# Designs tried in a protein design run: designed miniproteins, single chains, continued (2). Part 70

Each design is a single chain, and the fold is of that chain. pLDDT is the mean over its residues in the fold that is shown.

## One batch from the design tools (miniprotein)

Design m6432
Fold by ESMFold2-Fast:
Structure m6432 (fold): chain A 65 residues (1-65)
Amino acid sequence: MEAEREARRAAILEGMRALGLEVVEETPKRVVIRGEFETATQYAAANIWGAALSVEGKEEVTVEE
């Protein structure tokens, strides 16, 4: 279960990196993601991926510009 959840979190973070977002901070409970949101699509995608991290067990997810 934990290994599967870690794999899902890793996949989500790789998806965010593929969108040009940077993982600034990662702890077991918290993730801070930075991005330049020049398009509405990029901003919406970043928020969706952030919500997915919360579902997969990150207590605090912050998306910053």
Scores: mean pLDDT 71

Design m6433
Fold by ESMFold2-Fast:
Structure m6433 (fold): chain A 61 residues (1-61)
Amino acid sequence: SITDLGEMTLAEAKATVLANFAVGDVARFEDAERPGRELVLEKTEDGVAISSLEGYERGEA
């Protein structure tokens, strides 16, 4: 399931996902460096994969 992290920087969101998420877990957040831009982070075996919310929704086909 997708976890909402709220507003934070990409670096803070990555740190949160790396510390607390299992491989395959997904989080969304609003990029504090670019207000109104929503990003999606997925925990992978190699770290974190990043996409826009729109890009993530297109990938779920």
Scores: mean pLDDT 76

Design m6434
Fold by ESMFold2-Fast:
Formats: structure tokens, sequence, C-alpha cells
Structure m6434 (fold): chain A 63 residues (1-63)
């Protein structure tokens, strides 16, 4: 049912936020730089302030 899919999506969002520590965001930034991507100061700030995996994914797509 649509209600179960919506509830599961909300729970995944909460788990993504719960699992994204400041250290995890810094590790993602370092991995991108080690891979040869040069992020602008604005993209670095967005990545370090990302609240979920979905936000990180959107930022990575802009690199």
Amino acid sequence: SDMQALEQAKQKGLEANKNLSPEARKNILKSLEDAGYKLSPELKEKLLNAKSISEVSKIVEEV
C-alpha cells in the first residue's frame, strides 16, 4: 500500500540522517579530492553541511 511505501521512505530518511556524522562527511570530501575532483569552496561547504545521503549524492553529481 502507498502508506507503507511512504512510511518506509521516511524511515530510510531518518536512518540516513542518523548515520551521517561530521566525520563521515569529511571522509566523503577527502575521497572525492583523492579521486582528483576539485570542489569549489561553495561545494565543499554544501557537502560539509549536508543533512542526508540524498543531499550528498546531489552535490557529488554537481562535481
Scores: mean pLDDT 69

Design m6435
Fold by ESMFold2-Fast:
Structure m6435 (fold): chain A 94 residues (1-94)
Amino acid sequence: SFEALVRRLEEEIERLEEEIRELEEEIPEEVREEVERLLEEAREALERARELVEEARELEKQGKTREAAVKLTAAAVEVAAASFYIEQARRLIE
């Protein structure tokens, strides 16, 4: 269902935002600039994902189900991008 997909995306966004906060507390000095850049890219992707989810909710209220689905797909792509940046940051820290 639309609401189940939205809920899963919102839960994934919140989880990834928490991972960013945790990683920021443990950045070694030698990789700080690169890790901070990757985490900033992750934050920007998650912000875009949140905006796309909100747009999808508004389109669904208007009965524009196909357009809403396109926005949710775009949000999922942004979440995947954020996850990729977070994983790259983690590899630099480890």
Scores: mean pLDDT 90

Design m6436
Fold by ESMFold2-Fast:
Structure m6436 (fold): chain A 65 residues (1-65)
Amino acid sequence: MAEMEELIELMKKQAEIMGVKLEIRAEGDTLYVQVHAESERTNEALVKMIEQRAKRLGFKAVAVP
């Protein structure tokens, strides 16, 4: 689905600009999100943002350690 791919690309681009390592893996209707930032606040903010946007598109997002 184009919306899911656009979301993944947008989030990866944003993470690169912020100097954060972000990995997103799509499997069916689920996005697996792994964030490696020095700040836990930044990790939580990115995960929450992805979860909210995925939910609005009808997908699930799961944070992976």
Scores: mean pLDDT 76

Design m6437
Fold by ESMFold2-Fast:
Structure m6437 (fold): chain A 97 residues (1-97)
Amino acid sequence: MLEEVKKKLEELNRQDLLDLVEEYIKLRPEKKEEIAKTVLEAIKEGEEKLLEVEMQLKGEIYALKGEEEKGAREVAELARKAGLEELAKEIEEELKK
């Protein structure tokens, strides 16, 4: 399962997302099969779903490290780069509370 995730993300030139998947599995080994399945399904559904998974993984990884504010900033930056300006603004406004 994870080997198939690696192959497909490498074919999509998404080494950045693969690095996030591996970091998440390192922090949450019990979630290995669940995240592998989630990523494979997102690949089938397309780029928008892959972005949602990338944003979720970044948020959860930083939260597990006790860096929730940094995680939220990284997620807002991903949203902005994808042209989701309103979502990025909402995340940034939440950080100002």
Scores: mean pLDDT 80

Design m6438
Fold by ESMFold2-Fast:
Structure m6438 (fold): chain A 78 residues (1-78)
Amino acid sequence: DELPELVREAARLLGLDEGFAEAVTAYLLQPSEEALAAVQAHFPAVPRERIELVLRQIAETRDPSVENIAKALALLFP
């Protein structure tokens, strides 16, 4: 599955750390409230529903690209 690699490159493009990329990848592979909380820990000021919406958008993308994932992740910034 290439999605985890695309997520890592997208996070790198936005200057986000490897821990964030791993948390996002974990959620995409095995969605859970615990995995969602791990992603939210990197953006504690962002509402949980917004983080979930962004992650769901990435998960539902049929033809993901580094650029499309980076644009979705950028929605986590204020």
Scores: mean pLDDT 81

Design m6439
Fold by ESMFold2-Fast:
Structure m6439 (fold): chain A 92 residues (1-92)
Amino acid sequence: SLRDEIRRLMERIAEKPLPFTEVEAEVKRLMDEHGVTPEQLIELVREEAREHPLYPAAATLMLAILKVEGKLTPEKASAIVREMARLKRELE
């Protein structure tokens, strides 16, 4: 399922950093294959981060989704990193 693929991708990123271009290609493939919007994929990544605390991997995926969408800015990148740091603090 899409959730299982997101989980596996997060675990791969956590074990060994992937080039950002490869992460970008993977999220584009997931969106195309499953017919989900960037916003829907970001929300699924947020939900996985709450259940399985791979916060840096979740941040990396969200950044890659925004890049594919053409909406990645330094301000949005900073906001995502802060969001994951807050989530880590609240759940740990």
Scores: mean pLDDT 83

Design m6440
Fold by ESMFold2-Fast:
Structure m6440 (fold): chain A 70 residues (1-70)
Amino acid sequence: DELAERILALARSRMTPRERRLFDVALELGDGRTVTLAEIARALGISQSTVSRHMARVLRLLREAAAELL
């Protein structure tokens, strides 16, 4: 999907290294499925609240990229 690829690339370019690491781990754990905050937190050895805070920023960047390209 060309649009999804462009949205992902744009959002990822605006992420901090920490946000990109969190996002990459979420994608790896997902393997095409939905990933929970609990799974990401366990994989990274951090709290779900920490994951939630950083993922909120990541998801906002994805929404902003989608809005910009649509």
Scores: mean pLDDT 77

Design m6441
Fold by ESMFold2-Fast:
Structure m6441 (fold): chain A 94 residues (1-94)
Amino acid sequence: SEVEENREAARRLTLELLAGAPPEVQALAERLLAEGRYVAAAHLAVISTLFKRPELGIEMARAWEAGDAERLRALLDELEEEEAERGRALEAAL
């Protein structure tokens, strides 16, 4: 796979995950991706999902504070499922 093809795939997947986010947030994600800031753009997609499910963010913070790696893994799996199959594809493309 070409690096450019992988970057374009990551861009498309990130924007799909941000579908329904405010237009200004989508525009920010496109700017970050254009700048090659894929990690920052991915964080925006995660933040967008957590605003739809704020209880997940709270539970993740508590699991982090407790050092509960198994709970954190389960919550990360739940976030990926909440963002549909695209979350796993985005991780594979990065």
Scores: mean pLDDT 72

Design m6442
Fold by ESMFold2-Fast:
Structure m6442 (fold): chain A 99 residues (1-99)
Amino acid sequence: GELFDLALEALRVAIIARDIARQLGDDATAAALDAVIADIEAIINSLLDKSNIAQYIAAKLRAIGEAEDLRGLSREELRARLAELRAELDKLLAQIASL
C-alpha cells in the first residue's frame, strides 16, 4: 500500500542520513535520526505481513549498500548529501502524515 511504500522510502533515506551524520561526527543529528528511524520502524512493523516482508528486508539492505557507497565522499560532499536527504525525509514524513 502507499503508506508502506512511503515508510520504506523514508526508512532508506533516514538510515543513509544517520550514517552520514555519524561520519561527520554530528552526534546531535545522528541521535535525532535514530528517533525518526524508530518511529518509521513502528509504522512498518504495524503493516508487516507475509506479502511485504521481502520488500522491507530489500529496502534495509539497499540503505546499507547506499551508505557504504558514500564512504569515499569528501566532508563537503557528505554535508551537501546530508542536507538533501534531510529535505527528502521531511517531504516523505509530511506525505505519510497526510495519509
Scores: mean pLDDT 89

Design m6443
Fold by ESMFold2-Fast:
Structure m6443 (fold): chain A 88 residues (1-88)
Amino acid sequence: ASGVVPLTPEQRELLREVKRVLDEAVARGEISPETAANYYTAIALLMVAGDFEGAAKLLEDVAKTLSPELAERFREIAQRFRELAAKA
């Protein structure tokens, strides 16, 4: 098989939601595309490592740098990461 897929469909959907919020933050001029890419990479690496609690904490920290609307969306995603950590 070409490539290994370490993430479940649920985990990939969460990562896609993270990307959507980061893309919107870039479109609004709240963060740079480089900053968004760095945050996305850090969250993806934590997820691949199985550190869902770490991913949730990083999302909460990033949320503090965003508008209230985008911060709320990231807090909702962080709660879903904490639920994944609890299932492990």
Scores: mean pLDDT 81

Design m6444
Fold by ESMFold2-Fast:
Structure m6444 (fold): chain A 93 residues (1-93)
Amino acid sequence: SVWEELQATIRELEALIREVGAAYASLARKPPDLEAALAAISARYVALGDEIAAADPNDPAQMKALLDRVKALLAEVRELGARVEAAAAEQLR
């Protein structure tokens, strides 16, 4: 169901944000652009979480719209993760 996919995608997003945050925290040098990007993603995740908590789980159109937004944010977090990995590779000792 859309609700089950939404819940699964939220859990994947939460896990990925934690993973990217941990990877960023492990960098020998912390680029300000990556810090700003992570902060912006965290703020959007909180705002999206508030909207999901207020949503009617029995409205399939609303659930689909929220799922699409969670998937879009997940894609942005994956891209940020790749940027953090690239920074880690450049900082390799």
Scores: mean pLDDT 87

Design m6445
Fold by ESMFold2-Fast:
Structure m6445 (fold): chain A 95 residues (1-95)
Amino acid sequence: TELAAQGAREAMEGGVEAVKNAKNQKALNLGIAGALTGIGGYFEAVVLKNAVAGGRDARAGGDLAREAGKLSENEKAIKLGERGRDLGLLGYETG
């Protein structure tokens, strides 16, 4: 569904934001993982039309981006990660 795709995109954007502003190696690694997981979720939702898989990966990527943002005190990355997580959860529950 559209919710899984939106969540995955926001997880990807949150991961990218966390990478750009990473204050340490752990934040960088988590941001990269969040961005890549978000990309995978977007592919699953949009190309494979699998809202459950896409929503689960959007949620996971959002959690990774949120954690990376917290380590770097980056409110934008935290907010994008939270939205990716929440939209991903909603997408897989309604998928």
Scores: mean pLDDT 86

Design m6446
Fold by ESMFold2-Fast:
Structure m6446 (fold): chain A 63 residues (1-63)
Amino acid sequence: SDMERAAEIVGEAAEKLYLAATEEEIERIVKEARERLKELPPEAREGAERVLDVIYKEKLEEL
């Protein structure tokens, strides 16, 4: 389902972000995940985009 795909995209991005050591890596990972989420209908991607934004901001604050 589209919701399963959205969760998979965010989960994969979260895993990559956990291992990311530089701001450049973080920005690349988030950009790639956002591009993948844009392929999904709004109903599936809105929640995932919100979760991704939270994880992104938390990771930047840890550096």
Scores: mean pLDDT 85

Design m6447
Fold by ESMFold2-Fast:
Order: C-alpha cells, then sequence, then structure tokens
Structure m6447 (fold): chain A 61 residues (1-61)
C-alpha cells in the first residue's frame, strides 16, 4: 500500500541518518577543535532531521 511504502522509505532514511550520525561521532574522536565544531553542528542538524522523520513514521502507524 502507499502507506506501507512510505513507512518503508522512512525506515530506510532513518537508518541512513542514524548511521551517518554514528560515523560523524566517531570522526569527532580524532578531529581537530575546528573540525569538531563543524561536526557537532552537522550532527545537530542530522539529529533534528532524524526526530522529524521518526515523528512522521510514528504518525503513520
Amino acid sequence: SPRDARIAALDAEIARLFAEIQRLVEEMKTASPEEQERLMKEIEALGTRLDALVAERDALR
């Protein structure tokens, strides 16, 4: 169904964003202070997107 297809697409995007956040968190461990500031802002932006997608997915269930 269109709803089930949308849920599957949201689950895939959520998994992708989660994996990207985890990768950036690992990169922060060895990054310079300047790069850590940039990575932290990117992680915050991805976290906001992740929260929005989770809310959309949960509204469809």
Scores: mean pLDDT 88

Design m6448
Fold by ESMFold2-Fast:
Structure m6448 (fold): chain A 86 residues (1-86)
Amino acid sequence: HMSEEEAKKLLLDTVLFGLERAKKESPLNRDVLARMLLLGVDEAIKWAEERGWQELVEFARKVKEVIENYLKTGDIDKAIEEVKKL
């Protein structure tokens, strides 16, 4: 059974992978990939809430804020740096 800590690391690795991949795409494709990633993070928040995994919920909400800020600014490098600092 996956622990909260393992799930948090998996979410971090997945988000970083997704943002690094989006960085290699055109601006329109970056927006699509970032929105797909945001949907995944929203589902991760619900899944963590159902489990009572408050640390993962808080972490995922911070990740969501970074992706939402990226969608407003277009600064992918800042988004990658902010996620790495979480």
Scores: mean pLDDT 87

Design m6449
Fold by ESMFold2-Fast:
Structure m6449 (fold): chain A 58 residues (1-58)
Amino acid sequence: VVQYSKEEIEQKYQNARQEVIDIWKADPNATEAYLQALLKKLEAEYQAALEGKEAPVP
């Protein structure tokens, strides 16, 4: 079982966060509310990962 370091968890969330921001910037119809909702979700998941909580697997 591979356990990720804090740095690896942070890198994964930085990549996901950057992707969301890039999509928002490239999409002329993207709303700020949508961006902020996604960023809040990513931050909550990042905090849960740091606490060692299991991520939801749909």
Scores: mean pLDDT 71

Design m6450
Fold by ESMFold2-Fast:
Structure m6450 (fold): chain A 89 residues (1-89)
Amino acid sequence: MERYTVVVIAERVEDGLWRVSTRVYNERGELLYRSEPRLVRAKDDDEVFEELRRRARELIRRLGLRPVSEQVTRTGDILSVVVRAERLP
């Protein structure tokens, strides 16, 4: 069964404004898809994480994949959600 990694990253531009981008990798770590960065306004980090999870879920559904695990990270001004997914048979 083929596995995929969906990464949604938010980088702080200024207070309350974030640059969000999405990347999809195959099991070999090859980049399959990269979104254009989008500007997102959020009041706090929790609102940002909610948006990143929403974007990851929507993309996984659109690609016909099943989520297996989810991991969130915070490193300074960078917030990310990493979802490992697999293709349904």
Scores: mean pLDDT 85

Design m6451
Fold by ESMFold2-Fast:
Structure m6451 (fold): chain A 100 residues (1-100)
Amino acid sequence: SKAEEAIKKGKEAIEKGKKALELGMEALKKATGELLPQAIGVVISGIGAIVGGELAIKLGEEALKTGDEKKAQNALKIAEDSLKVAEQTIKAAEELLKKI
């Protein structure tokens, strides 16, 4: 179901978001000058992916409980958007770490 997919993708967004945050924190420890705002941006995006993933899981679980198809669809969209942010943020963090 869309609700089950939202929960699965939400969990994946949290795992990847945590990886993005860890890489961003590593970049933040080493970044100076113009790279510092970029490192901060990676940290914020990683946190955003975690929060989005948690929200998607909550809404997905509620949709499973109630059979609310619209809530399931919204949960899936949040999960997919959060997962994309996490994946893009990991790539950005890896690129930033090469510059440091």
Scores: mean pLDDT 90

Design m6452
Fold by ESMFold2-Fast:
Structure m6452 (fold): chain A 76 residues (1-76)
Amino acid sequence: SVEEIRKKAEEYIENAEKKLAEGRKLLESDDKEEILRGIGLVLDGIGDALEALLLYEKNPEAVTEEQRARIERLLS
C-alpha cells in the first residue's frame, strides 16, 4: 500500500516535470501552434503535480520528503 502510493506519486511527479519542461520550451517558440501546445502541456503538468499533492495530503507517510520538495517546486 505505502509502496504503491509512493510509486504512483513518483509517476505523477515525473510526468509533471516532463510536461512542464516540454511545455515551457514550446512557449519560447514564435509559432502559434507550438505556443498553444505548450500551454496545454503546462496545464496538464500542473494537473499531474496537483494529483501528487493530493496523494501526499491523504497519505503523508507514503510520500517521501524528496517527493514533497519536488511537488512544492512544481507548484511554485
Scores: mean pLDDT 89

Design m6453
Fold by ESMFold2-Fast:
Structure m6453 (fold): chain A 94 residues (1-94)
Amino acid sequence: SLREELEKNLSEEDKKLFEIGDEVTAKVAERMAAQGRDAEVAAQTLRDILYGNLLARKRGVKVPDEAIDAIVDTLAAEFGLSDEDREKVREILR
């Protein structure tokens, strides 16, 4: 999996970002399930976005701050992120 490939070469800092991403994703899944929505699809979509951006950072791709802000705003609206989880997502993407 994408996660397993990244885990082979992760720093301690990267591992913490993955743990934060998993925590936010779990909260989204719980919230979506409580609303009778497809929690698995929502969780997988958010996970792919977070890990895909983390992989891009490992490859040296620089994402502009404006693009990060736009992505965070979109994810907060789509997944109903709290202000705290919004900042955690921003930290992962930055």
Scores: mean pLDDT 75

Design m6454
Fold by ESMFold2-Fast:
Structure m6454 (fold): chain A 65 residues (1-65)
Amino acid sequence: MEEELAKYRELAEEKAKELERKGMSPIVAELLGLNEASRQALKDGLHEVATKLLDEAVDLARKNM
């Protein structure tokens, strides 16, 4: 689980960097990256990993609302 979580966090970070390169704000890019990684984890059957990534996205959103 820890190894899988780290892998999906890397996917979230890479997606966020891609979106930032396309002109998205860093906070929005990070949020969308975490959501995309969570969606991918759900697709891969890793519901616990997906939940942790979504919790991180919710925490980030709360701090910036």
Scores: mean pLDDT 81

Design m6455
Fold by ESMFold2-Fast:
Structure m6455 (fold): chain A 90 residues (1-90)
Amino acid sequence: MPQATKTFEAEASSDGKVAVNEVITVPGAKEGQKVQVDIEVYKDGKLVGKGSLTRTAGEGGVVEVGAIVDAPGVKEGEKVEVVINATVIP
């Protein structure tokens, strides 16, 4: 099953909110396929927020991920690690 993972450091955009605006390429995904996108937000190695959404793959398996993830207990400007997992839905 085609899948891709992208990990990066971000700062909380406001109290309890992490804005994600990323592009991920899913190798082997065809244009028009549905992709499940799971977003996990970690602070100091602990999971503090999760988001899940569905996107449609574009040409070359490119998936645009725009989301605001709720991360309770995170304050504006705090550093977080964001993990995006994109998996083609059968």
Scores: mean pLDDT 85

Design m6456
Fold by ESMFold2-Fast:
Structure m6456 (fold): chain A 57 residues (1-57)
Amino acid sequence: GPELVESLLEWLREQGKEEQADKVRAAIEAGNLDEAARILSQATGLPYETARALLER
């Protein structure tokens, strides 16, 4: 859900991946969940399908 996504974005910032976190947020705000899931997958190492499922909760 949104809280879990916010926690992941904060974790990415702590890992020095602030630019990737900002891009994920921008994609979510644009309604582009496909792009958000792709960037989140690349930044976290999670499979695309897992990243997409986190955004759809």
Scores: mean pLDDT 81

Design m6457
Fold by ESMFold2-Fast:
Parts: structure tokens; C-alpha cells; sequence
Structure m6457 (fold): chain A 66 residues (1-66)
């Protein structure tokens, strides 16, 4: 469902990037600890912020509430 909604609102690439980024955060957490993982997570969130803003506008256009 989430992937199908992401595809419809043009977020499929962002969702896949998020999934890859979450795997990296998990790897860093296991290897370097939670502080390093939090920094990687914050960078991922900053990278995805403009994509999420665009997707929210698209979702509103299609009648979805995010």
C-alpha cells in the first residue's frame, strides 16, 4: 500500500531512497553506534525534505491527506 501510494503521488524514487538510507542507518548503528546512526539519519531526512514537500503538493492535488 505505501509503495502504491508513493508511486501514484510520484514518490516511488523517494521511497526507494528512504529504504536504502534506512538500511545504511541500520548498518552504521550496528558498526558505529546510535550517535553515528542518528547523524546519518538526519542527513537522510534533510536530503528527502524537498522530495517530501513536492510529494505533499502532489498528494493534495490528488486528494490525499499525508
Amino acid sequence: MAREIAEEIGMLEALEALERGLEEVKRVHEEQGPEAAQKVGAELAAELAPLLEEAQKRAEELGFEL
Scores: mean pLDDT 70

Design m6458
Fold by ESMFold2-Fast:
Structure m6458 (fold): chain A 88 residues (1-88)
Amino acid sequence: SAVSRAASRATGESILAVGDEVQSQLSQARADKLADELEKEGREKGPEMMRKKGEELIAKGKELQRDPASKAAGDAMIKRGKELIEEA
C-alpha cells in the first residue's frame, strides 16, 4: 500500500546499515549448505570422490575469500575441504 511504501522509505537508511551484515549472513548460509552437500556426496561415494569434492570445496572457498563479505565463509569452506581430503 501507499502507507507501507512511505514507511519503508522513511526507515530505508536504518535498514541499509544492517543490509551488509544480512547479506554476509545469507552468503555464509548458502556457502554452508553447498559445503554440506559436497561433503555428503564425497563421503557417500568413497575416497576418490571425497578428494574430488574436497578440492571443489577449496576452490569454491577461495572464490568466496575474494569478497570481504564472504571471506569467513570461504575460510570455513577451505578448512572443510582440507578435512574431507585428509579423511579420504
Scores: mean pLDDT 71

Design m6459
Fold by ESMFold2-Fast:
Structure m6459 (fold): chain A 73 residues (1-73)
Amino acid sequence: VPSGKEAVELAHEYVDKGMERLAAGDYQGAIEYGEEAVRWGLEAMKAGDATGGTGAAIRGIGVREDGLLGLRE
């Protein structure tokens, strides 16, 4: 149970860092942090925190997709 909570917290930290990269125009960094957020969200789900893990993974996907869209500009 603690590992699931730690994975959710880490996923949210990566989401926040990805959003900072988006604001700075670092779209590649946003993609990388978004991918990390998704991975840790999935680890949280595997550890039994399906709600927290799913939410974090969805936010990570959003950051990653925004980074990919930024590279197309």
Scores: mean pLDDT 82

Design m6460
Fold by ESMFold2-Fast:
Structure m6460 (fold): chain A 65 residues (1-65)
Amino acid sequence: DRALFDAWAKAAYEAVQGRTSPSEAREIMELAAEEALRIWKVRGLTEDEVQELAKEIALDMLKRS
């Protein structure tokens, strides 16, 4: 669902916004949302659980960047 992906991407972006460059924040948000969507399909998590996971993935990616 594109609407869910967009919501998770926005949550990831807000978690890393202001902590890195705009271009890096956009890349992190897309990668975090894609990974969250992949996990959601496999693990059977709720939409709210996946939104929190997307934020955690984004923050972890920021620490590695």
Scores: mean pLDDT 80

Design m6461
Fold by ESMFold2-Fast:
Structure m6461 (fold): chain A 116 residues (1-116)
Amino acid sequence: SMNDKKILEEALEVLAEILGDIPPEMLFSKYLTPEERAKLLQVIDKLLELESITPEQREILLRSKKEVERGSPYASLLPLVLTVAELAKSYGIDVPSELKAHVRYARVVRDGQAAR
């Protein structure tokens, strides 16, 4: 739906704002600010309202919400970034250029965990 597309576009914009300028080396050692946590919680709650999400995607969104609430490092957002990028692709939405490196890294991390 047009509303689902707007939710995904908003989620990508928020993720690009938060992560786009953060080098990969800082993802494990730096933490979300209170303002970034508030924005991400609102975005995740909207994503949970999407009708087309799979049970696996819902589980990732719920885990991401708990990580944000706990004040986990930026690296905890990698599953969220990958899930939003995959959902965006299914709606024909382009991933912002600032997030392309993060999406690639998230995919490598996911695939490395699955190979164990």
Scores: mean pLDDT 83

Design m6462
Fold by ESMFold2-Fast:
Structure m6462 (fold): chain A 57 residues (1-57)
Amino acid sequence: MEYSVARSLDDSRKPTEEQRRIYQAAVDAAEEGIKAGKSSTEVGLAAQQAIDRVRQE
C-alpha cells in the first residue's frame, strides 16, 4: 500500500487518454534518443516528431 499522499492520481485534473498517449510517445522518443547517444538537440527534435506522429493518427 502506498502512502496517503499519492497526489499523482488526484492531482487536480487527470489527463485525457489522448493527452496521456501524446505524453508517453514524447517520453519514449526522448528515452530512445538518449540510449542512442544523440545530442540534447536531436533528442528534443525526436520527441517533437513522435508527438506529431501520434497526433496524425
Scores: mean pLDDT 69

Design m6463
Fold by ESMFold2-Fast:
Structure m6463 (fold): chain A 74 residues (1-74)
Amino acid sequence: SVTVESLVALAKRLVDAGIDPERVAYAVLQAAKEHGFSREELERLAKMLVEAGFDPEIVRKALEDVLAGKNPLG
């Protein structure tokens, strides 16, 4: 099942595999939205990504873009 915790774990694994953290943040937040995450769940995911070591400004921009239906990296 797709949970906030599973997506944070996936994001960490993708960065450890050498994928750019900005692309990982967009991909994980976009995937969460496509899996039916609410705004509140997306905001919780964003906070947990920051706590996991992601750049707060990258995560904030990715969250704003995903909530607005934008994907500047795709």
Scores: mean pLDDT 85

Design m6464
Fold by ESMFold2-Fast:
Structure m6464 (fold): chain A 100 residues (1-100)
Amino acid sequence: MEERRRRLEELLERLANRENVEEALEELQRLLAEEARLLEEEFAGKATEAREIVELLAEELGEDPSRLYELLARPDGDLEARVEAARLMLELLLRYLERR
């Protein structure tokens, strides 16, 4: 668990500093896929889609997911929207892992 948190924190810092952004986004997508599989077991199969995972995490943390949905609805190629969505998803995952 500690190694997973450290890697998510490193990606969050990299995205905040705009360092190797495209590589960081690809790495984030891989880590989110791994987390989605783990969260599916914890939520008893309620989270099979990325949107469902975001909804469940936001509900658990008392956060409003509306901004994230707006960013995820933007077309592929809007790098700034992708970075902001990635940061919000990382923050939700980190907060969830900190509680557990």
Scores: mean pLDDT 66

Design m6465
Fold by ESMFold2-Fast:
Structure m6465 (fold): chain A 114 residues (1-114)
Amino acid sequence: MRDELGERIVETLLRLAKIAEEQGVPEAARHIRQIAQVVRDILSGKMSLPQGQLEIARHAGKAVDAVSKVDPELAKKVAEAIEHALRAVVALHRGDYEKAEKYLEEAERIVEEL
């Protein structure tokens, strides 16, 4: 369950990055891919959760800013998807698999609607 949920979070972020790139915002796609790598590092124990949260916030801010200059509605959805993915990572790291899955399902839903 933990490994399956972790891979689903990463795959959801990589799909979001591909959408940003296809919408003409490759800068946002690069930052979202960095978020996916930070998530992997948190879940593998290579990075602490507090350090990972700071790195995710930094890359999320840059991704959302880049998208907002092209499409403010898309920027809002990108921000919501990243926020739900981050909540899923925090819940998963704490062993709350039920909350992790619910936050992940919301992130997946947002990305599928883009």
Scores: mean pLDDT 89

Design m6466
Fold by ESMFold2-Fast:
Structure m6466 (fold): chain A 100 residues (1-100)
Amino acid sequence: AAELEAEVAKAAAEFGKPELVELHYRVRTGPTEENAERLAELLGELTREELRRRGWPEEVIEVASEAVREAALLSARKDYAGLAAVAEETQKRLEELLAK
């Protein structure tokens, strides 16, 4: 949706990663395994940087960054069942970490 593209452009500007907009566009208009992997890697890296900047614990940063990376790959592959499973597993892991 156009709203998602605007959010991606905003994130790219805030993190200084203009390639995020181009990779997102490439995945949407002609998803290839290479483009999906590159977008997933970049989103995982940006998630790590943002959560560290906010002062989250390293265990939370690793779980969230890995989940964002996996979700991006599954979304590009249109594996919605896998995406739902990753969301459920990630929520459970984060609840366990935050309860400590």
Scores: mean pLDDT 71

